# Designed miniproteins, single chains, part 64

Each design is a single chain, and the fold is of that chain. pLDDT is the mean over its residues in the fold that is shown.

## One batch from the design tools (miniprotein)

Design m2204
Fold by ESMFold2-Fast:
Structure m2204 (fold): chain A 98 residues (1-98)
Amino acid sequence: KLIELIRKGAPFEEVKKALQDLLSKKPPLPVIARVVIEIARYAGIKSSKYEAGLLLVYNGYIDSKEALLKFIDELIEKTKDRPEVRELLEMIKSYIES
């Protein structure tokens, strides 16, 4: 499972492949929000704003891809020094924008 791979710090290529497999299945926004929350935790981002916003999407309170994209963009800005994290977030962003 992608979340399990992220939590245990699996090699980037394994995480990337699992994310590609997940995105190919066209997951709904709550599933994507959960993945973004786990990536943020892995990156050490402690932000109630990001977690609260993504948690609202995850629980179906905010059915807005625009809100999710905004949080992803802010997370990308905070992880500019983490190229692997940025690549995963950009893959998710491209999927949502598709």
Scores: mean pLDDT 75

Design m2205
Fold by ESMFold2-Fast:
Structure m2205 (fold): chain A 62 residues (1-62)
Amino acid sequence: MENLKKAEEYYQKGLEYDKQGKHVEAAKWFAKSYIYYRKVPGNDKKAEEALQKAADAANKAG
C-alpha cells in the first residue's frame, strides 16, 4: 500500500536527519510518517512510535 511505503520512507528520513543533528527536520519527517501510518488500518502502534519519535526530536531541537 502506497501510504504504508510513504510512512516507512518518511520514518527513515527522520532517522537520517536525527543522526545528522538536524532535529527540527527530523521531527517534521517523523510527523509526516505518523500522518501516513494513521491512514493505514491496523498500524496504530507504528503511528504512535512515529509520533513519539517526532516529539523526542522536537524536544532535542530545543
Scores: mean pLDDT 84

Design m2206
Fold by ESMFold2-Fast:
Structure m2206 (fold): chain A 63 residues (1-63)
Amino acid sequence: AVSEAIAEAARLGLTPGEARVLRLYVKSGGKATDEEIAKELGISKSTAARLRKNALDRVEAAR
């Protein structure tokens, strides 16, 4: 569930914004562009790219 994914992301130190970006990216199988994520969330492409990088960096650090 979305709430479960957000709770897990928070445990990894992700912000709600980072968790939401990561969820959309994973849902697309890694095919969603930063522009598509930005449009879906109503944020800038630069913000989406930064949130995605931060989320992926935290996931890799927890590996």
Scores: mean pLDDT 74

Design m2207
Fold by ESMFold2-Fast:
Structure m2207 (fold): chain A 86 residues (1-86)
Amino acid sequence: ADPAIPDTVELKGGEEKTFTLPAGATVTFKVKNTSDAPALIEVFLGDKLVASAYFEKKGDESPTITVTNTSSTDQKVTIRASGSVL
């Protein structure tokens, strides 16, 4: 089973974390960059992009992100950190 979403999700570029959000549930969290490298953060609910942020340095935090699962089924919340594509 996927762990509960923590208040702060720590990621570095190349990392991805996935959590289960139950049907009808709402979650709030922040994402924090743990590497001195820049990272593009993308938050998905299922296959839908619901939030993004760009981090330039270690310790950068996103604004508070709110995700609501309005479907009748459990969905995956996926937080992906990637480098900028050239």
Scores: mean pLDDT 80

Design m2208
Fold by ESMFold2-Fast:
Structure m2208 (fold): chain A 104 residues (1-104)
Amino acid sequence: SLDDLLKALKEAQEAHFKQASLLYLLGGSSATMAAIRAAVLAIASKDKEKKEKALELARKANDLSNQIQADFDANPDDVALAQEQLAKGEALAKEVKKAVDELL
């Protein structure tokens, strides 16, 4: 029936919103944590070149966090975009972790 079809479409849309929301939140969290870690690395670094690179990573991560929030606000049901943003956040978090490990 039409009512059954409308119910199925609503349930599918709600599932898409939940999936996209989780991916955006995970990506945003990864980017935010990368920004914090890079900022801490910049404060801890005594070498000017390492400090400048850490500040660049912190800015890049903060910019990504802001972009993920803007994309989430504009496209809250876009699972593909949310997946791309999560991948970017995770990649940047990995890059920052490598920079931190190189101080040891």
Scores: mean pLDDT 85

Design m2209
Fold by ESMFold2-Fast:
Structure m2209 (fold): chain A 84 residues (1-84)
Amino acid sequence: MKLSKEEFDLEVEVALVMIQAAVTRLAVERSDLPEEVKQKALELIDKAMELVNEALTASPEEARQLIEEARKLVDEANKLIEDA
């Protein structure tokens, strides 16, 4: 199996977003926030994970866009937790 620099960079980005999503999910689960806020944050994380899974089968150009969108959703979930 041969990984180009671009494929390797995308694989690293995918792994980082997955780790960030997992950490954010744990933060949500352990927070004292209202269940409605937790549910919204978890929905954003779940959507980000769907985009990450789609990126794994997409072209490098499409994968890059999907990963950027997933990262924004994780950031939005983190902001929702911080602002609540």
Scores: mean pLDDT 80

Design m2210
Fold by ESMFold2-Fast:
Structure m2210 (fold): chain A 88 residues (1-88)
Amino acid sequence: RLSATYTPTEDLTITDITYNGQPLSGTINGQSFTPSNLPSVPAQAGQPIGIGVDVPAGTDPSTIQIRALINGQTINISGSTLSNLRIS
């Protein structure tokens, strides 16, 4: 399991977290999600949000992608933007 903090640079809604293009299970701001029940979590520019995802052992956090909506457009955000990384 990977735990991290994400601080967006602009207002967005997080809609998925993926690894190698596959949807993950986890939590965003305390809200649980699965591949069958995707998240819809608003995040405000400059405000940190807690993320926890179930990933395979040895996963490089930089390979994780956060998918988000900005003004109705889907964007991919690199896991390299995550801080306070912990793998357990």
Scores: mean pLDDT 77

Design m2211
Fold by ESMFold2-Fast:
Structure m2211 (fold): chain A 85 residues (1-85)
Amino acid sequence: SKIAEMEALKERALAALEAGDRAAFRTAVAGFLKVYAEAMRERGVPESQISDRVSELTGRLSQAWRAGDAAAFAAAVDKAIAEIS
């Protein structure tokens, strides 16, 4: 399921953040955002709203990476998963 895929990508991104592996973090986050957008589209969310939500989430995840804040990262992605659950 898309939820299981997003949870797996969350775990990979968290491991990359803790390791300081920027390339792995970026790859996992890009995958997460793609699945998140696809899930919202399948639920009939308008493209403009999908774009806005993806942009906001991207900003939050980038800030969490810069701060080294695993808790803030986890909170943001858990909220995104809950939105499609």
Scores: mean pLDDT 90

Design m2212
Fold by ESMFold2-Fast:
Structure m2212 (fold): chain A 91 residues (1-91)
Amino acid sequence: APPAEWVERARALKPQLIAEFEKNLEEAREAVEANPESFEEGLRRLLETARELRKRGMSEPQRLLLEALLRTLEALEAPEEYIEALRELLE
């Protein structure tokens, strides 16, 4: 579990983190469009990691992280094949 200080900080920063996240998603989308090959390599490595975690028994923190990453990939309009593959691994 994270230290109590980190939990309290996260709660206090939640509205600011959401606003910054939305802004960063727009900037990240532009960066992805500029460097699609690098982004796709990252997606391949993410799927390999998710498959390995699925085989070993995914912990709740690992599942939550991958669900957050899935939402980010959907917002970045990642190729549907990677989104679908990650969704199946999270079932």
Scores: mean pLDDT 70

Design m2213
Fold by ESMFold2-Fast:
Structure m2213 (fold): chain A 72 residues (1-72)
Amino acid sequence: ALKKKAEQAVKDAVKKLNLKEGEDYYDIKVEPSQLAGQDAVLITGKAKTEEKAAALKNAITGEGIDVKLEVG
């Protein structure tokens, strides 16, 4: 399922970037969404810095996966 792929993409991205939950990012949520009329997933959350938010957004890749992170 697309949601499971998105959850795995988050895990792969944080592992690749050596980021820690509660220190570098927090409140990650994977929600059903629509993108260009297709079923999609929206990943939301917070990162400690703009640089970490950008790195996570760039590392989380997949068709139908959209990423919107706030800086906390």
Scores: mean pLDDT 77

Design m2214
Fold by ESMFold2-Fast:
Structure m2214 (fold): chain A 68 residues (1-68)
Amino acid sequence: MAENAARRAVELGGGEYATGGQVGFAALEEGMTEKQASVAGILSNVFGNGSGMASLDEAVEAVKLRLK
């Protein structure tokens, strides 16, 4: 789930980075609730040092943290 959501989000962002909105959208597609997807998107911004852009590894970590 986390790796698939992160990969999809990065694909939506052009292949290298994803916005929090793209991480949240991909998490919804992978079956997370709206609340879980929203939090995953916020966490991706934190791991991207507030830049609003998360790498694949940062997006994976954000989704994994919310699944725990």
Scores: mean pLDDT 70

Design m2215
Fold by ESMFold2-Fast:
Structure m2215 (fold): chain A 98 residues (1-98)
Amino acid sequence: LDPSLLQQLVKPDEKFKKILEKAGIKRDVVTLDEALAAIIGYAKENNLLYTDPETGKGYIDTSKTELKEVLGADRIDLSDVQGLIDRILKHTTLVPQP
């Protein structure tokens, strides 16, 4: 993962903004790093973080949450950071640096 991508400013859509507000972020523009951290924090607070017993890898169970509408899948593999970012980018608009 390119560290410069994590500093990219993004404006979340209404569905993702609701998730960010529940994670304590009420700003209209956030960095991609903040958006990623907010999703992980939301998952932790709502007991959505699990470990696959066969692989030992962590995942987010989105199947019965508002997070499914943003991430578009019932399960998100936490080892696939790029896949998670790609899903976030579908619900954000890139903001040029001022």
Scores: mean pLDDT 79

Design m2216
Fold by ESMFold2-Fast:
Structure m2216 (fold): chain A 102 residues (1-102)
Amino acid sequence: SAEEAGRKARELAKKLGVSDEQANLIGEAVRALYEGDLEKAREYAEKARSSPDPVAQALADLLLNTYDYELETAPPGASRQEVARRAAERVLEILEDMAKAA
């Protein structure tokens, strides 16, 4: 679910050393992306990117760049919601891999 995806992203961001405030923004961005709400996802990601926390900035950039990549590689006829959900799932995979390497 979107709520589970957001919670998982928040907990993974915390494991990567992000503050609770910024981890919550990353979690909300992933939740919104999973729901297909790109505008909300971008708003939360840009707030995290504007923080003085370089890890939060990197994770926000990761989220936005992953969406752009999934959009560019999507098959013809894929909906924005399908692309956004795929991007959210890919971000979670990358966060899991980063947490395992940390």
Scores: mean pLDDT 85

Design m2217
Fold by ESMFold2-Fast:
Structure m2217 (fold): chain A 59 residues (1-59)
Amino acid sequence: SALDKKIAEAVRKGNKEVLEVEIEIGILRIQYAVGLISEEEYEKRIEELKKKLKEILES
């Protein structure tokens, strides 16, 4: 998606705010994969973090 492309570019440029959110997303994916959180909680938290990324990238 257009958002995913902007995230990848921001990560390559070392944008700290985007990197911090991407790290949080990575941790959340691991927590879900090992069964530490429910699917419903995972989806809710992922949507919140993706919304934050969109707000940072202004698109």
Scores: mean pLDDT 82

Design m2218
Fold by ESMFold2-Fast:
Formats: C-alpha cells, structure tokens, sequence
Structure m2218 (fold): chain A 80 residues (1-80)
C-alpha cells in the first residue's frame, strides 16, 4: 500500500500468513511502532485478537516487541 517499498509489498505477497496477519504487517511497515490497542481499533478487531496475532508474528520473527507502558510493536529489523 502507499508508503511501502516494492520489495516490502512483494515480501508480503509471498508470506505464508493469513490476510489479517498481512494487514497488520503492512500497517506496521508503513506506520512504525504501535500499540495493540491502536491495531485493534484500526482493524476493527478485539484487543485480545490483535494481541494473539502480534504474539504469533513475534514468534515467527516478523515483528518485535518494544518494552514500554504500554508496549509497542514494530517490524523485525530484517524486514526494513
């Protein structure tokens, strides 16, 4: 989408992840560090659903958690 590089868009197309996981990754790549509450509001899903998806993306090495109150999430450095 607008703000992503062609390489980032191609990477997202080839990822074996759900459409919702791709949407979260695309948002993080374009917007920088965000809270789970912000993701939930933007995607119109529950905070619990957003947290679950983000935790899975962290486990896959695609997203990293930034410590804080509240914590924020950003794309893994390897994707930048």
Amino acid sequence: ERGLTPEQLEFLRKLDVTPLEKEILAYLLGSGPVTVEELAKILNISVEEAQRIVDRLVEKGLVRRIPGNPPRYEPAPELL
Scores: mean pLDDT 76

Design m2219
Fold by ESMFold2-Fast:
Structure m2219 (fold): chain A 100 residues (1-100)
Amino acid sequence: NPFEEAQKEASTLDREVLLRVGRLMAEAIRQVALLLDERSQLIVAGILGRIREMVLAGRSLSEILREAEELLRRNLSPEEQEIVTPILRETARGLVEILS
């Protein structure tokens, strides 16, 4: 069954990587949860998900950070951007290091 074989292969090859990715994402969300309201936390969670997708697609760190910072500017206040930008930069760097 090609579908089951593809699922098993992805699960086996990416399991350790997915755990490391999950840890970085959970850490970023924990830091944001201490500093931002629930609405802004959900927005940041969405941006972190987009960063993960871009890293998995093999995009460069500079392209990822550019798009992430643009999403922050469109969705968060300048004060929230100042808080979240360092967290997103560190998370994106860590994700690229794990997936490279």
Scores: mean pLDDT 78

Design m2220
Fold by ESMFold2-Fast:
Structure m2220 (fold): chain A 65 residues (1-65)
Amino acid sequence: DVSKLAAAKIRAVGLGVEGYAEIVSVSGRKIELAVEPDPAKQEAARREAERIEKDLGVEVTLHLR
């Protein structure tokens, strides 16, 4: 679903604006994020990734530095 992927991208960009993660790639129904090497930021990014997957059915992969 293209509209759900677009909504997931918007939420992923929100993590970047807050300095928690950056979008590395988007392909098909998958988003890959690079997460800052801070345990609190990694937990925040993980929780938002889980919500994106649950709400929108888009796979989110986190790359920890």
Scores: mean pLDDT 75

Design m2221
Fold by ESMFold2-Fast:
Structure m2221 (fold): chain A 109 residues (1-109)
Amino acid sequence: MEEERRRLEEALEEALEAAKELTKEDPSAQPVLDDAEAARELAREALGDGAILPTLRRAAEVGKEYLEEALKKYKEGDKEEGNKYAIFAGASFGLAQMASSVGLIALRS
């Protein structure tokens, strides 16, 4: 349980750093950074539900992978592909937000 929470926190911080780097390269990627921040805050509130923690961690890991690919594409001058990967990262963080919200509802029940 404690180890899984630590892994989630690490994955969220790595995803957030990747989103910050992407926003430095392209300010229009700000919504992706906002989604990553929102996912982190909701995940922290849902940290009481051990069953959902691996799913949140995986979503953060996938989001980070997409952000790294987006940054690589932007550096290569392929802004269209970079934007697609940034959207995929935002979608991954959005799923993490939804999962966290479900966890919060379960804790209230």
Scores: mean pLDDT 70

Design m2222
Fold by ESMFold2-Fast:
Structure m2222 (fold): chain A 89 residues (1-89)
Amino acid sequence: GAEKAYEGARAAAEAGPQGSAWGTLMANVFAGYWGGRDAAIGFGTAASAAVQGNEELARKGAQHTADAGGDKSGESAYEGARLGWEQGA
């Protein structure tokens, strides 16, 4: 869960500003489906931290998503982020 959410946040950040914005939006929707508001907040924190190069905070945000929605929330966040950064790239 947490590792997948972190991978999604990092990859979206590497896609540049547009890819990061779309990746974060889609990941928040996907994470929120399984873990609700807390899962979405966790991924938002992870994505913002990843863009800033703050690896520790990015991992904490990803863990928050996993704690809220479990493995499904983290995996869904990764898939949402991937869909978003592919559209933004």
Scores: mean pLDDT 75

Design m2223
Fold by ESMFold2-Fast:
Structure m2223 (fold): chain A 76 residues (1-76)
Amino acid sequence: SFTDLVLEFRDKVVELIKQAKSQEEKKELVDLMNYIVENGSEEFVEEALRLLDEAKSVEEAIAALKELVKEMEAKQ
C-alpha cells in the first residue's frame, strides 16, 4: 500500500539521519523526506526508495533526493 511505502521510506531516512555527521545533513534529510511524502505520488516515493537503496553514503542519498525534489518542483 502507499502507507506501507511511505513508512518504509521514512524508516530508511531515519537510519540515514542517525548516520549523518552534521546537523545540516540531518536537517536536509528531514526537509527532503517531508517534501517527498507531502508532495510525491506513489511513483515518486518508490523512486525515492530506489535512490536510497542505490546510495553508498549519506552525501549520495542527499544529492539523489535533492535531484528528485527538483524534478518534482519542475512538474508543478
Scores: mean pLDDT 86

Design m2224
Fold by ESMFold2-Fast:
Structure m2224 (fold): chain A 55 residues (1-55)
Amino acid sequence: AVEEKKRQIVEEAKKRVEAALEQARKDNDPLAGAKAIQEVALEAGEKVDALAREA
């Protein structure tokens, strides 16, 4: 239940991180890539934290 939802959130975040890394490579902008990864991680963390509060 809760663990399954957490896994889905993490897997979706991984896809977004991969997309951000590929975009950063194409743009040759590692700072923008790092920033995007940080934002994805923060959003995923907030979603997991909210899920834990509901449980």
Scores: mean pLDDT 78

Design m2225
Fold by ESMFold2-Fast:
Structure m2225 (fold): chain A 64 residues (1-64)
Amino acid sequence: ASQEPVSDDESIRVLIECAASSEGKKLRADQRCLDAVRAQQAEALVRDYNLSQESAEKIIALTQ
């Protein structure tokens, strides 16, 4: 099957905007949304920077 995944860059941008704006209230209420975004960011860091999943999660915590 051939399908186009969402951009990792867009997912990271959404998380940053969430932290900076009132949009954060809506995303915090939707835990599934936050978990999905964080998981995608961690996978992108592991793939692009050859990091462990633990290290990627810590970097995400620093960027918020």
Scores: mean pLDDT 61

Design m2226
Fold by ESMFold2-Fast:
Parts: sequence; C-alpha cells; structure tokens
Structure m2226 (fold): chain A 79 residues (1-79)
Amino acid sequence: SLTPEQFEAEVLRALGEIYLAIGKLDEKRGDFEGAVESYEKAVELYRQALAVATPELRPEIQRDLDFAEKKLKEVKEKL
C-alpha cells in the first residue's frame, strides 16, 4: 500500500508530467511564453515531488526534473 508521502510524491510527479506536456504543446503552437510558464510549473512540481520521494523513486523524479529544466532553458533562448 502507498504511504501518504509516496502518494504525495506520485501526485506531484503526475502534475509535473501534465505541465511538461502542456509546455510541449505550447512550443508546437509557437507559444514560447506559455511554454516557459508551463515548464516553470513542471520544474516546481518535480522539485516538490523529489523533496517527499522515497529513495527508490528519487532517481526517476530527478531525471524528470533535469529534463524539464533543460526544456525550460531551451525555450527561454527563443524569447
């Protein structure tokens, strides 16, 4: 069964994935300002997930965070 901490980490990670997906759609539409906002929210959510994550889940969330930070940096260069 999921602990409250594990459930919180998974919910925050899922929300981060949603905002990452929104940012990718914004980029595809040429909305780079919207993409920045969405990727910033994804980064924040992944950082929150990482803070409460179990040791086993932490490496996967760190990869998600690193990817979101890379996307944020890339899209800011288009502004």
Scores: mean pLDDT 88

Design m2227
Fold by ESMFold2-Fast:
Structure m2227 (fold): chain A 71 residues (1-71)
Amino acid sequence: MELQKKIEEKIKKLEKEASEHQARFDEYNRKMQEALEKGDYEKALDYGMEAARHRAEAVRLQKEIEELKKK
């Protein structure tokens, strides 16, 4: 019982972190699209790289969540 609750708490923490990275991915992706529409290709590239970093972290955290859910 207690162990399962601790796993649930850990999953919630990881979900929060994954959501934060997903939100930053969405933010940078939006900024990238806006920069592209304005012809600011240098800023678009910078925002795209930041989006990619946050996407990678979100994917890593989601993998950890799935592993915990199997327990």
Scores: mean pLDDT 83

Design m2228
Fold by ESMFold2-Fast:
Structure m2228 (fold): chain A 93 residues (1-93)
Amino acid sequence: MKEKVEEIKEELAAFKAKAETTIDATAEKLAKEADEEELEEMRKKLEEEMKKVEEEAKKYDPELAKALIEGAEAMKEAFMEVIEKAKELKKKE
């Protein structure tokens, strides 16, 4: 039902907002723990996981598939921001 798709979108949006609140702190910790090569590997794995989500979503109805893809893209964007900020912090080391 339409309401279940909307709930999924709201939960994903809330999760993204919570992640963004801690992005700077997470990026600083990641910059201390991971090297440049590990950060690049994380980026590639994130892109591979997104492709898997897109393929899996195609098995569902169009409305649910769209919600899943949009949610996954939002999460990927948040993680990519953390990785990029960590890379910038490492350049200042």
Scores: mean pLDDT 71

Design m2229
Fold by ESMFold2-Fast:
Structure m2229 (fold): chain A 102 residues (1-102)
Amino acid sequence: MSKQEIIDEIVALLEKSSVEEAQAMLLAIGRVVLEHEEDARKGTAIALRAIGAVLDAQMEKDPKKAKQLLIDTARQIMSTMTQEQLEASLKAAKEALEKVRA
């Protein structure tokens, strides 16, 4: 699977999800970066960006705007990822989605 195909699959999952499900998936993606990025400072900065977007989405009164913020932040984070990080992110996002729905 190409990087773009993985990004498109994660974005499609986010678009079909609730705001709560999208928040869980974005946090899972941030965790993958934190665990797999060799530059601890870069990994931490990206994880904090994911957390910040979740907080902003929780404070947003319009659920459509909250959802778009989460998707835009996920796209920005994924654009900087390696193939391996994207594959791990897709797996983690699916697992987070299943856990929220359980």
Scores: mean pLDDT 83

Design m2230
Fold by ESMFold2-Fast:
Structure m2230 (fold): chain A 66 residues (1-66)
Amino acid sequence: VEEFAKQIKITLLDMGIDEKTAEEYAKKVEESLRQGKLDEAIKIINEAFKKAGAKYGATLSAPPAP
């Protein structure tokens, strides 16, 4: 559980999310997994990656702005 949450934190940091935000998401995932709430853990992971993807989408993958 802890190792998985740590891996999520490392992935978010690698994607350019700040350390505080990455740690918050990792802790939420860890807490959800400790409670056996896999569905909530998945939703938290998806939300974290969505925020990371939105940051990179605006910078790297967005079509040319008008």
Scores: mean pLDDT 69

Design m2231
Fold by ESMFold2-Fast:
Formats: C-alpha cells, structure tokens, sequence
Structure m2231 (fold): chain A 68 residues (1-68)
C-alpha cells in the first residue's frame, strides 16, 4: 500500500491537472472527511493509528474517483 507521503504527492500532481473549480471540489471533499475523522479522534472513537489508516484510505479513494 502507498504511504501517506506518496498519496499526498499523487494528489498534488493530480490537482495541478484540474480546473480551479474541480480543485475546490476535491479540497472540499477532503476537508469534510478530515473534519469527520478529527471529530471522531477527539471523541475517543478512533486511535491515532486508526485515524492515520482511515486518512490514507480516504486519500486513495478520492484519488481513484478523480482519475476515473
């Protein structure tokens, strides 16, 4: 599985190929996911390890959707 750094590099390269409107849509989706996961982490529903794993899974899923 790709590392978080590899996923972030791939996302940044992909964002550079998108329109400003498409970039905003991707960032809005990622912000919503990050907010949800952070709230669950703060509530004690997720460990730091689980948070990192779910962030990697979410990044990979968003990258795959944008590439489709």
Amino acid sequence: APSLSELLRELLELLGTLSEEEQKAVMERLSAIGRELNERLRAGELSEEEYEQQMRDALAAVIAEVRA
Scores: mean pLDDT 81

Design m2232
Fold by ESMFold2-Fast:
Formats: structure tokens, C-alpha cells, sequence
Structure m2232 (fold): chain A 84 residues (1-84)
């Protein structure tokens, strides 16, 4: 269970990073309101992730973040699998 949970979490984080990088590149301008909003959301997420004391807590933090910023369904599914 724990090994499967870790694999699901790592894959979800990898896909989330890829999507967020693509969104940042599409915006292009770091001074834009859109980029600043994305940066603020990612910053809050990373702080919550660092404060999480277990893989299951990290997965919950990722799931909440993914729902909040509208990440692809596969990220949500993998995060949910990491919680179970």
C-alpha cells in the first residue's frame, strides 16, 4: 500500500509540475496579474506541502491545490489514489 501510495504521489507531482510550467510559459510575462496569481497559488501550495508530515497529508494538499487551480483529471485521480 505505502509503495503504491508513494508512486502515485510522485507521478501526480510530476504531472502537476509539467502542467504548471506550461501555464507559466503560456503567460510569458512574470509581471502580469495572471502570472502573479499563479505564482501566489504555487507558493501557498509549496508551503502547505512542506508542512505536511506524511505521504497521505502531502497527497491531500496536492488534491486540494489541483482542484483549486483546475489541474488535469489525471493529477486528481493520482492524488486520490495516494490518499487511499
Amino acid sequence: KEEERLKALYKALELAEKELRARAEAIGDPSSPEFQALFAEVGAFLRRLAAAKSVKEQARVLLEFARRVGLPEEVLELAEKAIE
Scores: mean pLDDT 84

Design m2233
Fold by ESMFold2-Fast:
Structure m2233 (fold): chain A 80 residues (1-80)
Amino acid sequence: MKLVAEGELKDKVLSIKIYAEGKLVAEEEIELESDSKDTIKRTVAAEVERVAKEKFGAKSAVVTEVEVTDDSVKLVAEAS
């Protein structure tokens, strides 16, 4: 199952929207310890894995694509 996460960063608060097959399935706001690209990637990946496991009963979610700018992130994962 393909999951797409889109995140926007403002003042260390990351607003994440997660889509499954084009449908919005989760929204979350997370206060970050750091605004580094690695912290943003890790946070979004963890949220996608949580949604895959809790809402869809997936055993894992593998990140296939990730794009990070100064204020946004887009992540694609395959959940199985």
Scores: mean pLDDT 83

Design m2234
Fold by ESMFold2-Fast:
Structure m2234 (fold): chain A 58 residues (1-58)
Amino acid sequence: DRPALQAEMDRRVAELEKKGQEAYEKAKKISPTEAGKVYVDLGAEANEERARLREAAA
């Protein structure tokens, strides 16, 4: 399957992940503990968006 909607949603997820990674990298410069908190939050958000994308595209 090559739906245009899947590509658009994947781009949105990638943008969210990029913003989360930037926050994670910033937190890493502060402390490993802060980086861990950001990483957990990023993972939960990205996982939810990925699940929604798979459901819509499958």
Scores: mean pLDDT 69

Design m2235
Fold by ESMFold2-Fast:
Structure m2235 (fold): chain A 61 residues (1-61)
Amino acid sequence: MELEEEIRRRGKERGLSEESIQLAIDFAKAVLDSGLVDEPSPGLVDFSLTVAEIDEEYAKR
């Protein structure tokens, strides 16, 4: 799975900004680099996008 491509595709479907999509990509890569998760998964993509959505919503407040 191309992690960055999948996050960009799904982030755009969710209506996220390019900045939020980049945050999700950076977060997912950091999780993989930590060794807690060895391979990209749909769950990692969803979790990373949810983190970016929460960050974006709090920035609007």
Scores: mean pLDDT 77

Design m2236
Fold by ESMFold2-Fast:
Structure m2236 (fold): chain A 80 residues (1-80)
Amino acid sequence: KVVKATLFFHKDGSATIEADGDLEEIAKRLGLEVKDGKLVGSKDKIAEALQELIQAGELKLLSKEVVEDGIKLTFELKLP
């Protein structure tokens, strides 16, 4: 299945992901934690996971926006 997700890289080096799907499955796929209904993790860990998924053809970047609190990325993720 394919899910659409939005990733926020915050200025403090953290990152948060919002998705219209099973957050636990997405967290497992990216190696992240679910906290307060959102996926949370370090910028470096998330960047590593995203690069791996892009190389595997399992992640498609849809948009990139510079926002007040950092960088916002929207992408489609293929889940097993």
Scores: mean pLDDT 73

Design m2237
Fold by ESMFold2-Fast:
Structure m2237 (fold): chain A 79 residues (1-79)
Amino acid sequence: SLVEKVVATLDRQIEEIEKFMKESNLSPEEKKIWEEIIELVRELREWLRANPDASEEEIREKLAELYERIRKLVEEMLS
């Protein structure tokens, strides 16, 4: 299903971020932001698992919300 494909993609993204954090010499402030990003991705993953029959439109809306929240966190890190 589309939900299963998106969940698998989010799982891979979490693993890649965790690997990046382990291999990078991040400040405590930067680590906190990346940990918040991982938590946002996990929240969407949990929502998808709770809503396996979610429509493509609902999934797109949730992904748009996730990416907007991540964008704001990254902007804070770069400021």
Scores: mean pLDDT 85

Design m2238
Fold by ESMFold2-Fast:
Order: sequence, then structure tokens, then C-alpha cells
Structure m2238 (fold): chain A 79 residues (1-79)
Amino acid sequence: MEEALERLRREAERLARELEEAGLDDVAKQVREQAENGIRYLEELYRQGKLSEEQVERFAEWLARELREYAERALREHE
């Protein structure tokens, strides 16, 4: 679980930096906010016993992919 959430946070930071380097500061902020909100939501559901560790890992991996696709589309629109 913790490793999957750390991977999500790391991926979001990497994507945000690439977006900032391209001048897409607003998109970078949105990527960071979506990752942070997603992490908080997953941690809370896990703490409440509503999600298993495996479910948290699966959702974190899904969100990382969604953020990557979103960032890549934003970058392509500026290339």
C-alpha cells in the first residue's frame, strides 16, 4: 500500500515538473491536487476498513495512469 501511494506521488511530481517546464503551470497544479486528493481519499477509506490494501494499490495504479494520460495530452497540445 505505502509503496503504491509513494509511486503515485512520485509519478505526479514527475508529470507536474514536465508540465511546468512546458509552461503548463495550471495543469501541473491540477495534477498535483488530483494526486494529493486521491491519496487522502484512499488512505481514509483504508483507515475506515472500506478498502483492502490490494484495492488501494489497484486504485493508486489506476489514478497514476489517468494522470499520465492527462498530462501527455496537455503536453501534445503544446507541441
Scores: mean pLDDT 85

